# Designed miniproteins, single chains, continued (3), part 59

Each design is a single chain, and the fold is of that chain. pLDDT is the mean over its residues in the fold that is shown.

## One batch from the design tools (miniprotein)

Design m10040
Fold by ESMFold2-Fast:
Structure m10040 (fold): chain A 80 residues (1-80)
Amino acid sequence: AVVTVKTLDGKEIKLEVPEETSVLEAIEKLKKLDPELGERLRALIERDPDVLEYAQKLMSAEEVEYKLNLLVDVLKEEEK
């Protein structure tokens, strides 16, 4: 499956992932294409134990795409 991530600078990154994957695995793949965004998302997840536990769970690629883009939106709000 493909997960599309909208970056902080308005670009779109497409990640090739299994049909069932985790937000954490998608972030590790994202780090290879956009290391700055990937590291910031990893740091955001590691700040909150509940978010980290959630990010480790297997879910559909569609759900991972939705949740990952929500985390990017959190980073955008923190920059304002």
Scores: mean pLDDT 81

Design m10041
Fold by ESMFold2-Fast:
Structure m10041 (fold): chain A 61 residues (1-61)
Amino acid sequence: SPRDEARRLQEEYDRRFAELRAQMARASPEEQERLSQELLDFQAEVNDRLRALHDRIRAEE
């Protein structure tokens, strides 16, 4: 169901965000700048996907 998909997606994203943050904490200053951009891009992607899933959930009510 879309609700189960949203929950699973959120858990996957939380794990990936934690991993990216851990990499950033251990990265060189040059890599930190690249990783920060990657995090911003990833967060935008997450928001778009979650929004689409929430729209599907609302449409099924």
Scores: mean pLDDT 79

Design m10042
Fold by ESMFold2-Fast:
Structure m10042 (fold): chain A 71 residues (1-71)
Amino acid sequence: AMSAEEQAEYRALLERLRETLLELQKKYRGADLTDELEQEALDFIIKNTGVKTVSKVSADGRGESTVVEVE
């Protein structure tokens, strides 16, 4: 479990990640999404947000949630 302080920093990081994703979406809007483009997007996110690892965690009764780890 994360402390309240760590959760606040993590939330701020997720907001930066969202902003970066929106920029990527705008840049590649209407383009065919390929595995190569998805990989490029992930590399861009890691480089610009300091995110090291992205893992998927199942949410109870909802499917999957993405959890981001930072070093």
Scores: mean pLDDT 57

Design m10043
Fold by ESMFold2-Fast:
Structure m10043 (fold): chain A 97 residues (1-97)
Amino acid sequence: SLEENEKIFEEALEEALREGKLTEEEVETLRRILELQRRAVEALRAGDLETAEKYAEEALRLMEEAAKRRGVSVEEYVERVLRALEPPMRKKYEELQ
């Protein structure tokens, strides 16, 4: 479910912060991006394409700003995030099996 996926992401963010793989600022930014993506999906389900587009654009802007602060491309920043989150997420998905 979406709620279970959101819980897995939140627990993965907490673990990545604890292990020093992501900074507190990066975790806060990623939480905001996830909230905006959730709101965009809710708007799409309601048929509000304009509102969904605005939330998606804001999420992309936050990701671009995070990448810029580290002096890397958006692609490189996404790879960094995935490498930090993939191991704790895999562990949580295995616990659900």
Scores: mean pLDDT 81

Design m10044
Fold by ESMFold2-Fast:
Structure m10044 (fold): chain A 58 residues (1-58)
Amino acid sequence: SSGLNAEDLKAIREALKQPLDEESRSALSLFDFDGDGTLDEAELARLDAMMEAEGALA
C-alpha cells in the first residue's frame, strides 16, 4: 500500500527507541510529516496513537 501499515509503524517506533545511524535517520525522514528531518516527541506520540488505532500493540 502507499500508506504506512501497522507493521511499518511498529518498526519505525522500535527504531526510534534506539540511537539511529545516519542511514536509518535518513529513511525515517520519509515519514516526517513536517519535513524538518527529525521526528519530535509529538510525532512519536502520534505514531504511538496510530499504532494503537491499527491494533499493532500486542
Scores: mean pLDDT 59

Design m10045
Fold by ESMFold2-Fast:
Structure m10045 (fold): chain A 90 residues (1-90)
Amino acid sequence: SKEEILKLISETFLKIREYALENLSEEKVKEIEKILEKTQKELEDLYSKGASPEELVKVIEKSLEEIVKIDPSLKPLVEETKEKLEELLK
């Protein structure tokens, strides 16, 4: 469901923030926060317009890919999240 996707991504964004604050430079933390804030706004807009679960997942996956480009150490968390998102679309 869309609600399960949004819950998963909310939990994932919290984990990304906590990881970044503990392990990454202040500059990378700021770049990641910009992506998270933009994605949150896009997801809220899409949800309010009745977007499909598939449309929500596309926005999420694009944002997660941008985060990995900032720091590859986030790849395991991102890959775990992508797997869980794929399961929610079945």
Scores: mean pLDDT 87

Design m10046
Fold by ESMFold2-Fast:
Structure m10046 (fold): chain A 107 residues (1-107)
Amino acid sequence: EEAQRRAERLVEEARRHYDEGKKLMRTAIEKARQLGLDELASRIEKALKQADEAYRTGGLRSANLLMAGTAEELRKEAPPEIQKLLDEASEHFRRAVEAYEEAERLR
């Protein structure tokens, strides 16, 4: 009972981190477009669509691992203000993976 409740809370924590990471990615898209970085904006949008597919096929862990790696790749091409948003997003996606893996250990 206690282990099950803790696992459920960790899954909800992982979902919250995933949602916050996606919000930061969407903010990065808006910022990239404001700066005329249309290719970067399109790549971030494509990454979000790929994450939704990864979530459907591999669940929350798969989606967050993909997003963390993609944010880390995209930051290399980004100006400092977008790089900060991508770094914050990557941290949220990594925290989501950690919370989900802890929940899986409690099964």
Scores: mean pLDDT 87

Design m10047
Fold by ESMFold2-Fast:
Structure m10047 (fold): chain A 114 residues (1-114)
Amino acid sequence: SAAVAHLRELLEQLGLSPEVQERLLAAFEALPEADQARLLGLVVALLLYKQEHPDTDISLLEELLLLFAEALRLGDPALIAEMERLFHQFLQTEDEEERRRLLEEARALLARAS
């Protein structure tokens, strides 16, 4: 689909590993249209973030996207809303320790939902 092709281009621009790109594309294709839009929105936000913070560790962006894709797969609206709150906080912080804390909180939320 055009949406899958667009996501592939954005993930390549973000510089994610090929393995993570394929995992995210597979997850995206299985999602409802509204959740596909949510995942695309996060990828665009991270691309803008990377332009402002070019030294950002790509592995942190990879983990954030994979955690969000899993939350969307589970389909719980409350979980999705909380994950979106955490991603907004991640994008607003300059503190690496706070970024690690937010990813740990996201992992804990998914563990409770799974």
Scores: mean pLDDT 86

Design m10048
Fold by ESMFold2-Fast:
Structure m10048 (fold): chain A 89 residues (1-89)
Amino acid sequence: MKDELLATVKPGPEGPHRLRLGTYPGQINTVRDALEAAAAKNGGRVTDFRITEYTFSRIVLEVTLEGRVDPDSVVDFVRQYTNGGVYRL
């Protein structure tokens, strides 16, 4: 009940947060797992994960987060987890 009082302050239909990230070949699964972990830690979730650009030297990801997550905190966690294997676009 007490946690539900905080939930009534911000309605759920805020819409998803879109992230555009760059990564490297061989890092896609690690980045996805780190994004899922970071989103869950912040009370949200990854609802969409797409590869928008795929080359032998560069990959661009479009990621959608749902919930009351801070995108900057999620990206920072993934960057630390991958030792710089991801960057924002």
Scores: mean pLDDT 72

Design m10049
Fold by ESMFold2-Fast:
Structure m10049 (fold): chain A 113 residues (1-113)
Amino acid sequence: AAEIAEIVADAARARAAAEARLAALEEEIRREGMEALVRRAEARLREAGVYDSDDVAALLATLTPEEQRAAELALRLMEGRDQIALADLILAQPDDLAAAEARARALEAERRA
């Protein structure tokens, strides 16, 4: 019970922190006038497979310094969105997690009786 409450609290804090970081990052992109380059970089990273580090590294090695900056910003945006999605998944099912733990404890108690 206490452990689930802490996981939910941590997820809420992580979500708020990720949301704040994304807002700051979007403002930085807007200030630098890099919105078009960042959108293009995000599209290229998705084509390369964002979870294949070798393909991403090979792509980055071919870019100009401005395009590398845009790709770095795009990766940070994508990571922040993934963090929010993960936190949303945890926060959407806190009752299911609590119910699953309670059921597991009840079954273990019956088995030892």
Scores: mean pLDDT 74

Design m10050
Fold by ESMFold2-Fast:
Structure m10050 (fold): chain A 105 residues (1-105)
Amino acid sequence: ENSEKGLEELMLHLTYLSALETIKTSHDPELFKEAYELLKKIQDKVVTLTQRSQDIRLRLDDSKEVKDRIQRTNDRFNDDLNKVNQILTDYQNRQQALQKALAAA
């Protein structure tokens, strides 16, 4: 909160990339949950930044390109959160299937 806005946005982006890398390398359901929660927090911050950017945009009366850029950024974060959530769901389903197979053996 006390950091420069640009530095804060950079740190959020790096945290996002780190979370995605963790998902790719670990296949650990707890790390997947942590990465999802982290991405969710980043989304909440992006929404706040997007709202502030929209307020500035309205004051400048120069609207479409800035609005489109903000929308694309928000859509990308939502897509990535949905992908992480799908990976978590698929992992949980596979673990349940394996547990049933082991119990049947």
Scores: mean pLDDT 60

Design m10051
Fold by ESMFold2-Fast:
Structure m10051 (fold): chain A 67 residues (1-67)
Amino acid sequence: SDAREAWRELTRLFRERSAGLPDDVRAAGDRSLADFGREIDDAIRRGDTERVRRLRDLARRWSDELR
């Protein structure tokens, strides 16, 4: 799904950008990304197409900010 693809790209960019940060900061970011991924999966499971699109767009915006 586009939302899962956008989330994977966001996760990849965050890990690249945070490579030099302290372990606790990276761990906090990883937890936030995991929570976000769960929200996407929950929206997909519920068939909430509009929420899936909004979460996809949010992930894409955050990815653009990291570039």
Scores: mean pLDDT 87

Design m10052
Fold by ESMFold2-Fast:
Structure m10052 (fold): chain A 108 residues (1-108)
Amino acid sequence: SEQERLVDLWIEALAHLPEALVSAMVGNGEVVEVEITGVAEVSPEHAERLREALERAREELRRLMAERGMPEEQRRALEAFMERLFELIKEGKIPTELALSFASAAPP
């Protein structure tokens, strides 16, 4: 089904998302703001598979953030995005559209 294909694509994307996000932010010295602009409902079985993939992605993200010495502002932005994804999946939903914007990290 269309839904199953989207879920499988998201699981694959989540495996690569941590490296892509960390590389974008660390390489450019920018904070990536991620907005979820579209959502679709998923079955409880699909939501559970997505949750497991997201947990693996979060662990990988945290490892990469530590290895790259990522600044606190960038870490908070990525952790906030991951938390939003967990909440969405908890509601039985999956993102269908994301908007990305880049902003210079402000000094404290």
Scores: mean pLDDT 76

Design m10053
Fold by ESMFold2-Fast:
Structure m10053 (fold): chain A 80 residues (1-80)
Amino acid sequence: MLSEEVRKKLLELLSTLDEAQLKALQEMLGTKVDGKLDEETLEKLEKALENFDKDKDGIISEEELEEFIEKLKNHAYSDK
């Protein structure tokens, strides 16, 4: 599981995303594409971030989190 600190930072970043970017996130995660930040979306996102942690140390750096968000934004723009 992600640390509480990383989870709060993630939620803050997610709150800056528009509906189209949230839908792109859901598409990347394979969840329902409804543009809502629900429990299923959060659960799948947490699992995706655990897999994105290259060091597998349970610590996701600010740089890694920003890289994930940038990848999400690129996906949203390429598919829209």
Scores: mean pLDDT 67

Design m10054
Fold by ESMFold2-Fast:
Structure m10054 (fold): chain A 69 residues (1-69)
Amino acid sequence: SRIDEEVEGLYNSKTLEELQQQAVKLMNEVLDSLDPEQAAQFSQKVAQIVQGVKEGKLTKQQILDILKE
C-alpha cells in the first residue's frame, strides 16, 4: 500500500528535513480522506513517529504499528 511505502521513506530518511517532507507527504495522502477528528488523531501519530525516528528510538515495525493502530 502507499502507506507502507511512505513508512519506508520515513524510516530511511537521512536528514531531519527529509523526514519532515516524508511526514508531510504521508499526511497529505491520508488527511484528505479523513474527518477532522480522525485527522487530528493521525497528525498526533505522525508527530510522535517523527520525534521517535529523529531520536533513533523506533523500529520500522513500531512505526507501522503506530500508524495502523
Scores: mean pLDDT 77

Design m10055
Fold by ESMFold2-Fast:
Structure m10055 (fold): chain A 98 residues (1-98)
Amino acid sequence: SAAQRQALLQQRDALVAQIAASLTPQQQAEFQRLMSILERQIQEILELMKSSSAEERQFLRDIGRSFIHMVGWLLLKLGASKELVDQLVAVYEQLLEL
């Protein structure tokens, strides 16, 4: 629902702010770059899903999940908190299911 999407987006924004606040300025720049790439790729996947069959949508969700986890791993390497990164990954996975 629209309300569920709005709640997930608010949770995402709060987690992004919490992660950013714990990073150095140099790490924040790389974090913003990775988040921009993640957001762009997820939006492209969601757009493709609008014209996809049920089987194609499931494949696109699987690809999106793999990409989300890859970015999560890069955020952990950057020095972000595992607890916050795991929560951010879960939010993006839930957005992909809507």
Scores: mean pLDDT 89

Design m10056
Fold by ESMFold2-Fast:
Structure m10056 (fold): chain A 80 residues (1-80)
Amino acid sequence: SDTQKSLILALKQVKERAKELNYKDIVELAEKAIEYIKKGDWDGAIEELEKLKEKAKELNDEITVVTAEGMIRTLKRLKA
């Protein structure tokens, strides 16, 4: 769906920014979230995004926190 494609694009952008900042944990979590979205596993994607959000909070990366929160809300709406 267009929503799935938009979420994957947003996660690819999060991943590239995290690579530039050397935030390896965020890169790995974003990759896992992308794979769950590709499989249609919304619960798996939400779980990895919650972990990504918590890691971003530890790093004081507010942009990634807000982006992850938005993606989690979108996935919860798709699941409902």
Scores: mean pLDDT 88

Design m10057
Fold by ESMFold2-Fast:
Structure m10057 (fold): chain A 92 residues (1-92)
Amino acid sequence: PTVVVTVKNTGSKPVTVVFTVINLKTGEVKLDFVTVAPGSTATIEFTLPEAGEYKVRAVDVETGETAEVIVKPGETKEFKLGDLTVTATLKV
């Protein structure tokens, strides 16, 4: 399975976000980061070892603001982190 995270920055400043993807059965963690320029969109993909529920956590490294969602197989979830719109999809 793959978690695909798409980030849209509707703000006026670049934002650096750390994404953490946590396997809720095993506790395994994958992380990556991206800097999203004002008015742009970035996509990160996480290749995962097994099907199941995953927690996707986003942290703005400058503000320390955090947001998280749980995605199930085949789900798409959207959430806000400041001026960012984050979409997380668990593809199986």
Scores: mean pLDDT 86

Design m10058
Fold by ESMFold2-Fast:
Structure m10058 (fold): chain A 72 residues (1-72)
Amino acid sequence: SAAEAALAQAEARGQRHVPAVRIMNEGLRALDERGIDAALATVRRLGAGRLSDAEIAALERSLEAEAERRRA
């Protein structure tokens, strides 16, 4: 996918912080288009092998908080 290609290119350039930002942006896009379950699946899929389990969990918590904020 374009997102996976962009992440691989950023990693090849040594831009370690960029993967987390790009993954969060893809999660937010999935939240807008398909809802929270798709958003969580997206950050876990893209984060696999790129982010620690703790970093993925932090992104998942941020997406859940954003979804809850939108329901309130």
Scores: mean pLDDT 77

Design m10059
Fold by ESMFold2-Fast:
Order: structure tokens, then sequence, then C-alpha cells
Structure m10059 (fold): chain A 67 residues (1-67)
């Protein structure tokens, strides 16, 4: 099942919890393309705990399924 609203709210919450500089970088990348947004978010998340990286990948996969 595609929970569009849930996936978008989850992404919004994730972006809101980033430092302002990182959030601005990710938002700018998404403005250019979804692929660049994903790449930028993964790059920022590269230093995060494995559980958080897996959460990011899960959210990105769900959002891709909405397209």
Amino acid sequence: DIDEGVALVALGSLLASLPPEDRAEVQRAYDESFEKGEETLRRIAASWPEEDKELVESLLKKIRELL
C-alpha cells in the first residue's frame, strides 16, 4: 500500500530535524531533481548510525514508489 501522506510527512520531519545548513542543501538539491536530493541526503547521512541510514533508505524507497 502507498501511504503518500505518511511518507511525505516522514520526509518533512526528517528534513526538519537536520541542521539548518544541511536542510537548505538537501532542499536545494530536491529543487533541482529527486535524484540529486536523494544523493545529497545519503551523503549527509553517511556519518549517521547504521539504523538511521537504513531508515533514510526505507523512506526514500517508499517515496519513490509514490512516483
Scores: mean pLDDT 72

Design m10060
Fold by ESMFold2-Fast:
Structure m10060 (fold): chain A 75 residues (1-75)
Amino acid sequence: MVGTTGKVIEVTKDTVKIDLGAPHVKVGDIFEVLDPITGEEKGKIEVTEVFDDYSLAKILSGYVSSGDIVKLVEA
C-alpha cells in the first residue's frame, strides 16, 4: 500500500530531519529510509520530535543521507 512518504532534508551525526510534520507523523513513528533512485531500503529511523512542517528522528539501523525517501512503517 502507498504509505506516508517524505524526504530527508538534513542529517547530523545522530539526528535526521524529515520534511513531514503534524498531522502526518507523531513521536515514536518508525520510517523506512529508501534510496531515492533505486527505492531500496537503506535503514530505519524513529521520530523523536514533531513540528508543523518537519520532524526530527534518530537512526535505528543502517545509514541515512540528505535526499533519501522516508516511508512510514505500516506494522
Scores: mean pLDDT 79

Design m10061
Fold by ESMFold2-Fast:
Order: sequence, then structure tokens, then C-alpha cells
Structure m10061 (fold): chain A 67 residues (1-67)
Amino acid sequence: SAAELAAKATEAGRLIEKAVAGEATEEEIQRARDIMREMGLSEEEIEAALKDPELAQRLLTRAVLAA
């Protein structure tokens, strides 16, 4: 559902902010990867998003709107 996708996007965004701040565990980083992959992001987009919260927000918003 759109609500489920929006909730996952919000979770991934929080995890990415933690990762960029150096505060995320490996499990949290893997969780963010899994969510982004479930939302249809490519591996290249996922790795780019993990380093750039603004890019992550754009890609996740695109995925929610495309659903």
C-alpha cells in the first residue's frame, strides 16, 4: 500500500541520516539497503543514497510517487 511504502521510506531516511552521521550499526545500514531495494532502487542508487541524505530523500519520494 502507499501508506506502507511511505512508512518504509521514512524508516530508510532515518537510517540513512544515522549512517551519514556515523551512528548506524551494520544491521541498520543493511535494513536501509533492504528497504530501498524493496522500493525498486538499483544497487547504484542505494549506495549513492547511503552517502547523501538529500539524494536519498529524492529517490525515496520518487519511489513512493511511482507506486
Scores: mean pLDDT 84

Design m10062
Fold by ESMFold2-Fast:
Structure m10062 (fold): chain A 117 residues (1-117)
Amino acid sequence: ALREGLLALLDELLAAERERWSKRHRVTPAAQANWDATDARIRATMERLLARGGEGELLAIHSLLVRAMFSGDLEEVEERLAELLGVSVETVREIFDLFVKGRYEEALERFREALER
């Protein structure tokens, strides 16, 4: 299901962020505890957004794309989203370009069309 796929993708991104940080910095017990607390809060926020449906799901996906952009994982995340939605990567990019430009009604309509296929 879409919800389970998006949560799995979030977990993968958070794990990748931790791994990249630990390769460059010493991992302290305080840092580990802070990561665990932060990850739990991020996951809870994602689950709350997904429970709203429609616009909430778009916000959840947008937050994943923004996180992936800053982590350098954008292309991989776009491909995984395309698989989860059953659309092309170009369609994922188009939906979120509309969302970023404030064209929310058009973004939501295109997202609904993707889910109906």
Scores: mean pLDDT 78

Design m10063
Fold by ESMFold2-Fast:
Structure m10063 (fold): chain A 101 residues (1-101)
Amino acid sequence: MEEQKALLEEAKRLIEEAKELIKKGELEKAIEKLEEALEKLEELVKRKEDLTEEEIEEVKKLLEEIIKLSLEILKKTEDLKLINRAIALILRAIGLLFELE
């Protein structure tokens, strides 16, 4: 539906913004963008029965990108609070991927 497409497009934009912030070394802001993107993907996973097979594959791809970017943040920071938030993002994204299997 149009609502699900809007959530997907918003998640994609937030992930793209997070990539740029990571390149600039603005890791806390990058985590905030990834957390917001994950919230939108969680809403999509709750409505997985309403998603097309192509939309499910797109959600999986975006969840994998969140994991990848969170791992990049972990390599670039010694801040325990940012480390904990990045680990939480990885664990939540993995959980959502298993719900979509």
Scores: mean pLDDT 87

Design m10064
Fold by ESMFold2-Fast:
Order: C-alpha cells, then structure tokens, then sequence
Structure m10064 (fold): chain A 110 residues (1-110)
C-alpha cells in the first residue's frame, strides 16, 4: 500500500473512532461539545475526499490541520471526570491513529 493510501485509511479509521466516541459520550457531553466532535468528523471526511480527488500538498496540509485540531479536543477530554474508562480507551485509540497519520503526512510533505 502506498503511504498516501495508508494516510487515507487512517483518516477513515479516525472518523469511525470519533463517531464511536460521540455515541459513548452523548449522555455525558453537552450538545456544543458533541457538535464540535461532529464537525471534526465532517472536516476529516471532507479532507479524505479532497486528498483522493486532488492528491495535492494543500489538501494534505489542510488534513494535517484538521487532525491537529481533533487531537487537541481529544486531549482535553482524556482526563474529563464525566467520561467512563471505556470512552477514555476509545479516545486513546483515536489519539494513537491521529499521531500515526500525522507522522505519515509529515513524511509525504517532506
């Protein structure tokens, strides 16, 4: 698999993990907090489509920005006392996928 195909697959896996986090936290997080996570899913999904269609450096840089923003949100939630250990495990899994994707994007941009 090419490095670009690996980045796309990681993006799809990240979007799915964020959706799982939303489902597991819907009764604990505010509508605003859930909406911010939903916007990150939408942004990541849009970036994957743009990368697949254009394969441009700009699309990869925008995707990196989306992933860095999602990482920031998830890091803030990791120690939130409202969240279950199950939800925190999903957050840690999503963060691992994001860190892997960011490393591969940096390699593609170098």
Amino acid sequence: MSLLEEVIELGERIARKLQEIIKKTKDKLSVLELSLLGLEVAAITASIILIEGSKSKQALEEFRGDLEQARGILMSLLNDPRLSDEAKKLIKEALKLIDEALKKIDELLS
Scores: mean pLDDT 87

Design m10065
Fold by ESMFold2-Fast:
Structure m10065 (fold): chain A 86 residues (1-86)
Amino acid sequence: MEEKIEKAAKNLAETFQKLTNLPKEKVEQLYKQLKKELQDMYDKLPDLEEELKKYQELAKQGNQEAKRKALALQTVIDLMKSLIEL
């Protein structure tokens, strides 16, 4: 898992550098930030999936705040899974 997180963070930082022409120092900072965020997210993935199910149930009952939280959690989970499967 840790090796996959490192590769994902590096690939994202390099992609952002190509798209934005950021200086090397900023790309290095972005890499470190992405690595930390991805590690924290991967460690919490099972909890996020359980929370997603709870908010999806509340959203079906008409809770607008739960609907927004479900969309945010789904987006995070989808991004994490996409990065793992790269």
Scores: mean pLDDT 78

Design m10066
Fold by ESMFold2-Fast:
Structure m10066 (fold): chain A 96 residues (1-96)
Amino acid sequence: MKALITSFLATAAKATAAQIDALSAIANKVSSAATKAINTTLINHAIALVASPPKNTALVVDSTLATLKDLIAANSLSEADVAAAIANTIATLNTL
């Protein structure tokens, strides 16, 4: 999971605000409330990174991982479901 979060944030750091907005619009079409919550968490961290690039990317990765672990616990998700959601979000951002 940490490696996927790192890959997502690295991709997001190269994205424009317009690309992040487009990603958010696509994520809002997801029917699963749990998957939408995961996508929203990732996108919010990407928005923060684009607006104010962090001096320490590891802290952003660790913060994102902690929030995702809380979502896993709250929604009875598997780590595989979260990993799939992250991978799909990276793939979507790469098409924008």
Scores: mean pLDDT 74

Design m10067
Fold by ESMFold2-Fast:
Structure m10067 (fold): chain A 85 residues (1-85)
Amino acid sequence: AEKLREELEKAIENAKNEAETLYGSGEQSPEAVKQANEAHSFVLAAGKGNGNTAPQTPEQKAMVEEYRRKLAELEAKIAAEEAAA
């Protein structure tokens, strides 16, 4: 279980880095900063399954779906190990 928890933490950090890279690249503009913050919030909220914030752009939707997929896969692995123990 410990290794799977570390894997989950790593996946969360990677999702944050991807959000910053996609929406925070280049020179800082108010719009770019806002978009990076929104993408980061959408990714985290969607991963927890408790987010009421709907993604507004196709890019945000893609990031949310990718994060959900990664989180669901890791949660399934954790549940399988706990059931086997």
Scores: mean pLDDT 58

Design m10068
Fold by ESMFold2-Fast:
Structure m10068 (fold): chain A 118 residues (1-118)
Amino acid sequence: HMLSPEAAEAVGRIADVLSRAYEAAKQGKEAEFETTVRVGGDAIAVLARVDKDGKIYVGIAASPTEEEARALARKLLDEIKAKGEPGVGFAVHPGVSPEAREVIDRVRPLAEALAKAS
């Protein structure tokens, strides 16, 4: 299935944030990276946190609004950090477009591999 130009750009921007988190973890740097992209009329927010031990925590959320997507991504990130293990949390609002779901499906393996590698 071929991505729309907007979906392809969204995947690229999310992959950039995940790549920056991986680089920070490899350098032993604490960091937090975030981006919010729009695709198919919906918003996808990504938050990636790297702790002092090089562990990576990621929250990815899709919602019709940027504010809701960012709030959900932050909630997921905080819940994963509270468990003390590197990981990725996903939240997808039922009403988001198939394009937004496709973007998340494309970045899911990368986000999971990144958290596992930390």
Scores: mean pLDDT 85

Design m10069
Fold by ESMFold2-Fast:
Structure m10069 (fold): chain A 91 residues (1-91)
Amino acid sequence: AAEESRRQLAEFLGNLATGIAQGAYSLGITDPKKVEELARDFARSLAGMSIIDMSWVPLIGEMAAKALEVLLREGEEAALETAIRLAYEHL
């Protein structure tokens, strides 16, 4: 696959995972394990609608949990960059 396609997919997955973490945090959820479970449930719903590949569900969960950890320590920009990097490493 072209390098650009991998970057675009990583940005999509990173934004999805970070958005889930930010949404959970706005509702008072600060437990990375709970965010991982919520992210996996949401990702399964997207896979059921054929929006994403079912094989990405575990990765999205782990990325969202990690994004929350970074969000709590370093803020939104650092959380997004971390999630995008993790997605890119798995592509």
Scores: mean pLDDT 85

Design m10070
Fold by ESMFold2-Fast:
Structure m10070 (fold): chain A 85 residues (1-85)
Amino acid sequence: SMVDEFKEFLKKKYDEFVEAFKAGDWDKADQIGGDFIIYVVDKLQTMGRNNTPFSEIKEMVDLYNKVFNAMLETRETGKLVDVDL
């Protein structure tokens, strides 16, 4: 499903962020986070314009917020946050 594909995308991007963070490469971690935000925002805007059901958009927004908040908390605290999707 589109939601399952989106979950796999989010897992992959969070794993890339985690690898950069564990390597101590904060510049790369920040770049991955920025690119991730741009991609997700563009996708959600496209879905809104194409009359995608609000329930599906909401589910994807909720998933995005889980990953985004985990990235933010990791960046702010310097402690890795685990994400279950």
Scores: mean pLDDT 81

Design m10071
Fold by ESMFold2-Fast:
Structure m10071 (fold): chain A 65 residues (1-65)
Amino acid sequence: SIEDMVLEVLKESPKGLSPLEIYEKIKEKYPDVKFTPEEVVKALEELKKKGKVVELEDGTYKLAE
């Protein structure tokens, strides 16, 4: 799922990533997977709601754990 790919790239970036940086990193790892930046934003909203990620003051996202 897009949520699983988001969590994977955030595990590699402890300082946090913007939604666009997350999108680009997933695209690099999974170049044949078709998805949009808007789907990454929606996945981040759901993960934040589930308490799996936190949004930082600068608009970047980190793993909550």
Scores: mean pLDDT 81

Design m10072
Fold by ESMFold2-Fast:
Structure m10072 (fold): chain A 77 residues (1-77)
Amino acid sequence: MKEIRRAFYDVLVEEGFPFGNRDEFVNASEEEFIEMVREYADLYNVDAEEEIERLARAESVEEARELAREIVERAKE
C-alpha cells in the first residue's frame, strides 16, 4: 500500500535518519519496499527482522509509523 511506504519514509525524515528518497519508497513494490527497509537496517547495523516481518503485514499508516520509529530508535543506538 502506497500510504504505508510513504508513512515509513516520513518517519525516517522526521527522526533525522533518512534513507534513499521519498519517490523510491512511495513507488516501490511491496517486495522492493521490504528490501529497502532491510538495506536501511543493514546500513545502521540494526537487527530489525521482527519489525520488518510485522511491517510486511502492516495494514495501517499507524502501524507503519510505529514500526518505523522502533527501527529508527535502534538505528540511533
Scores: mean pLDDT 79

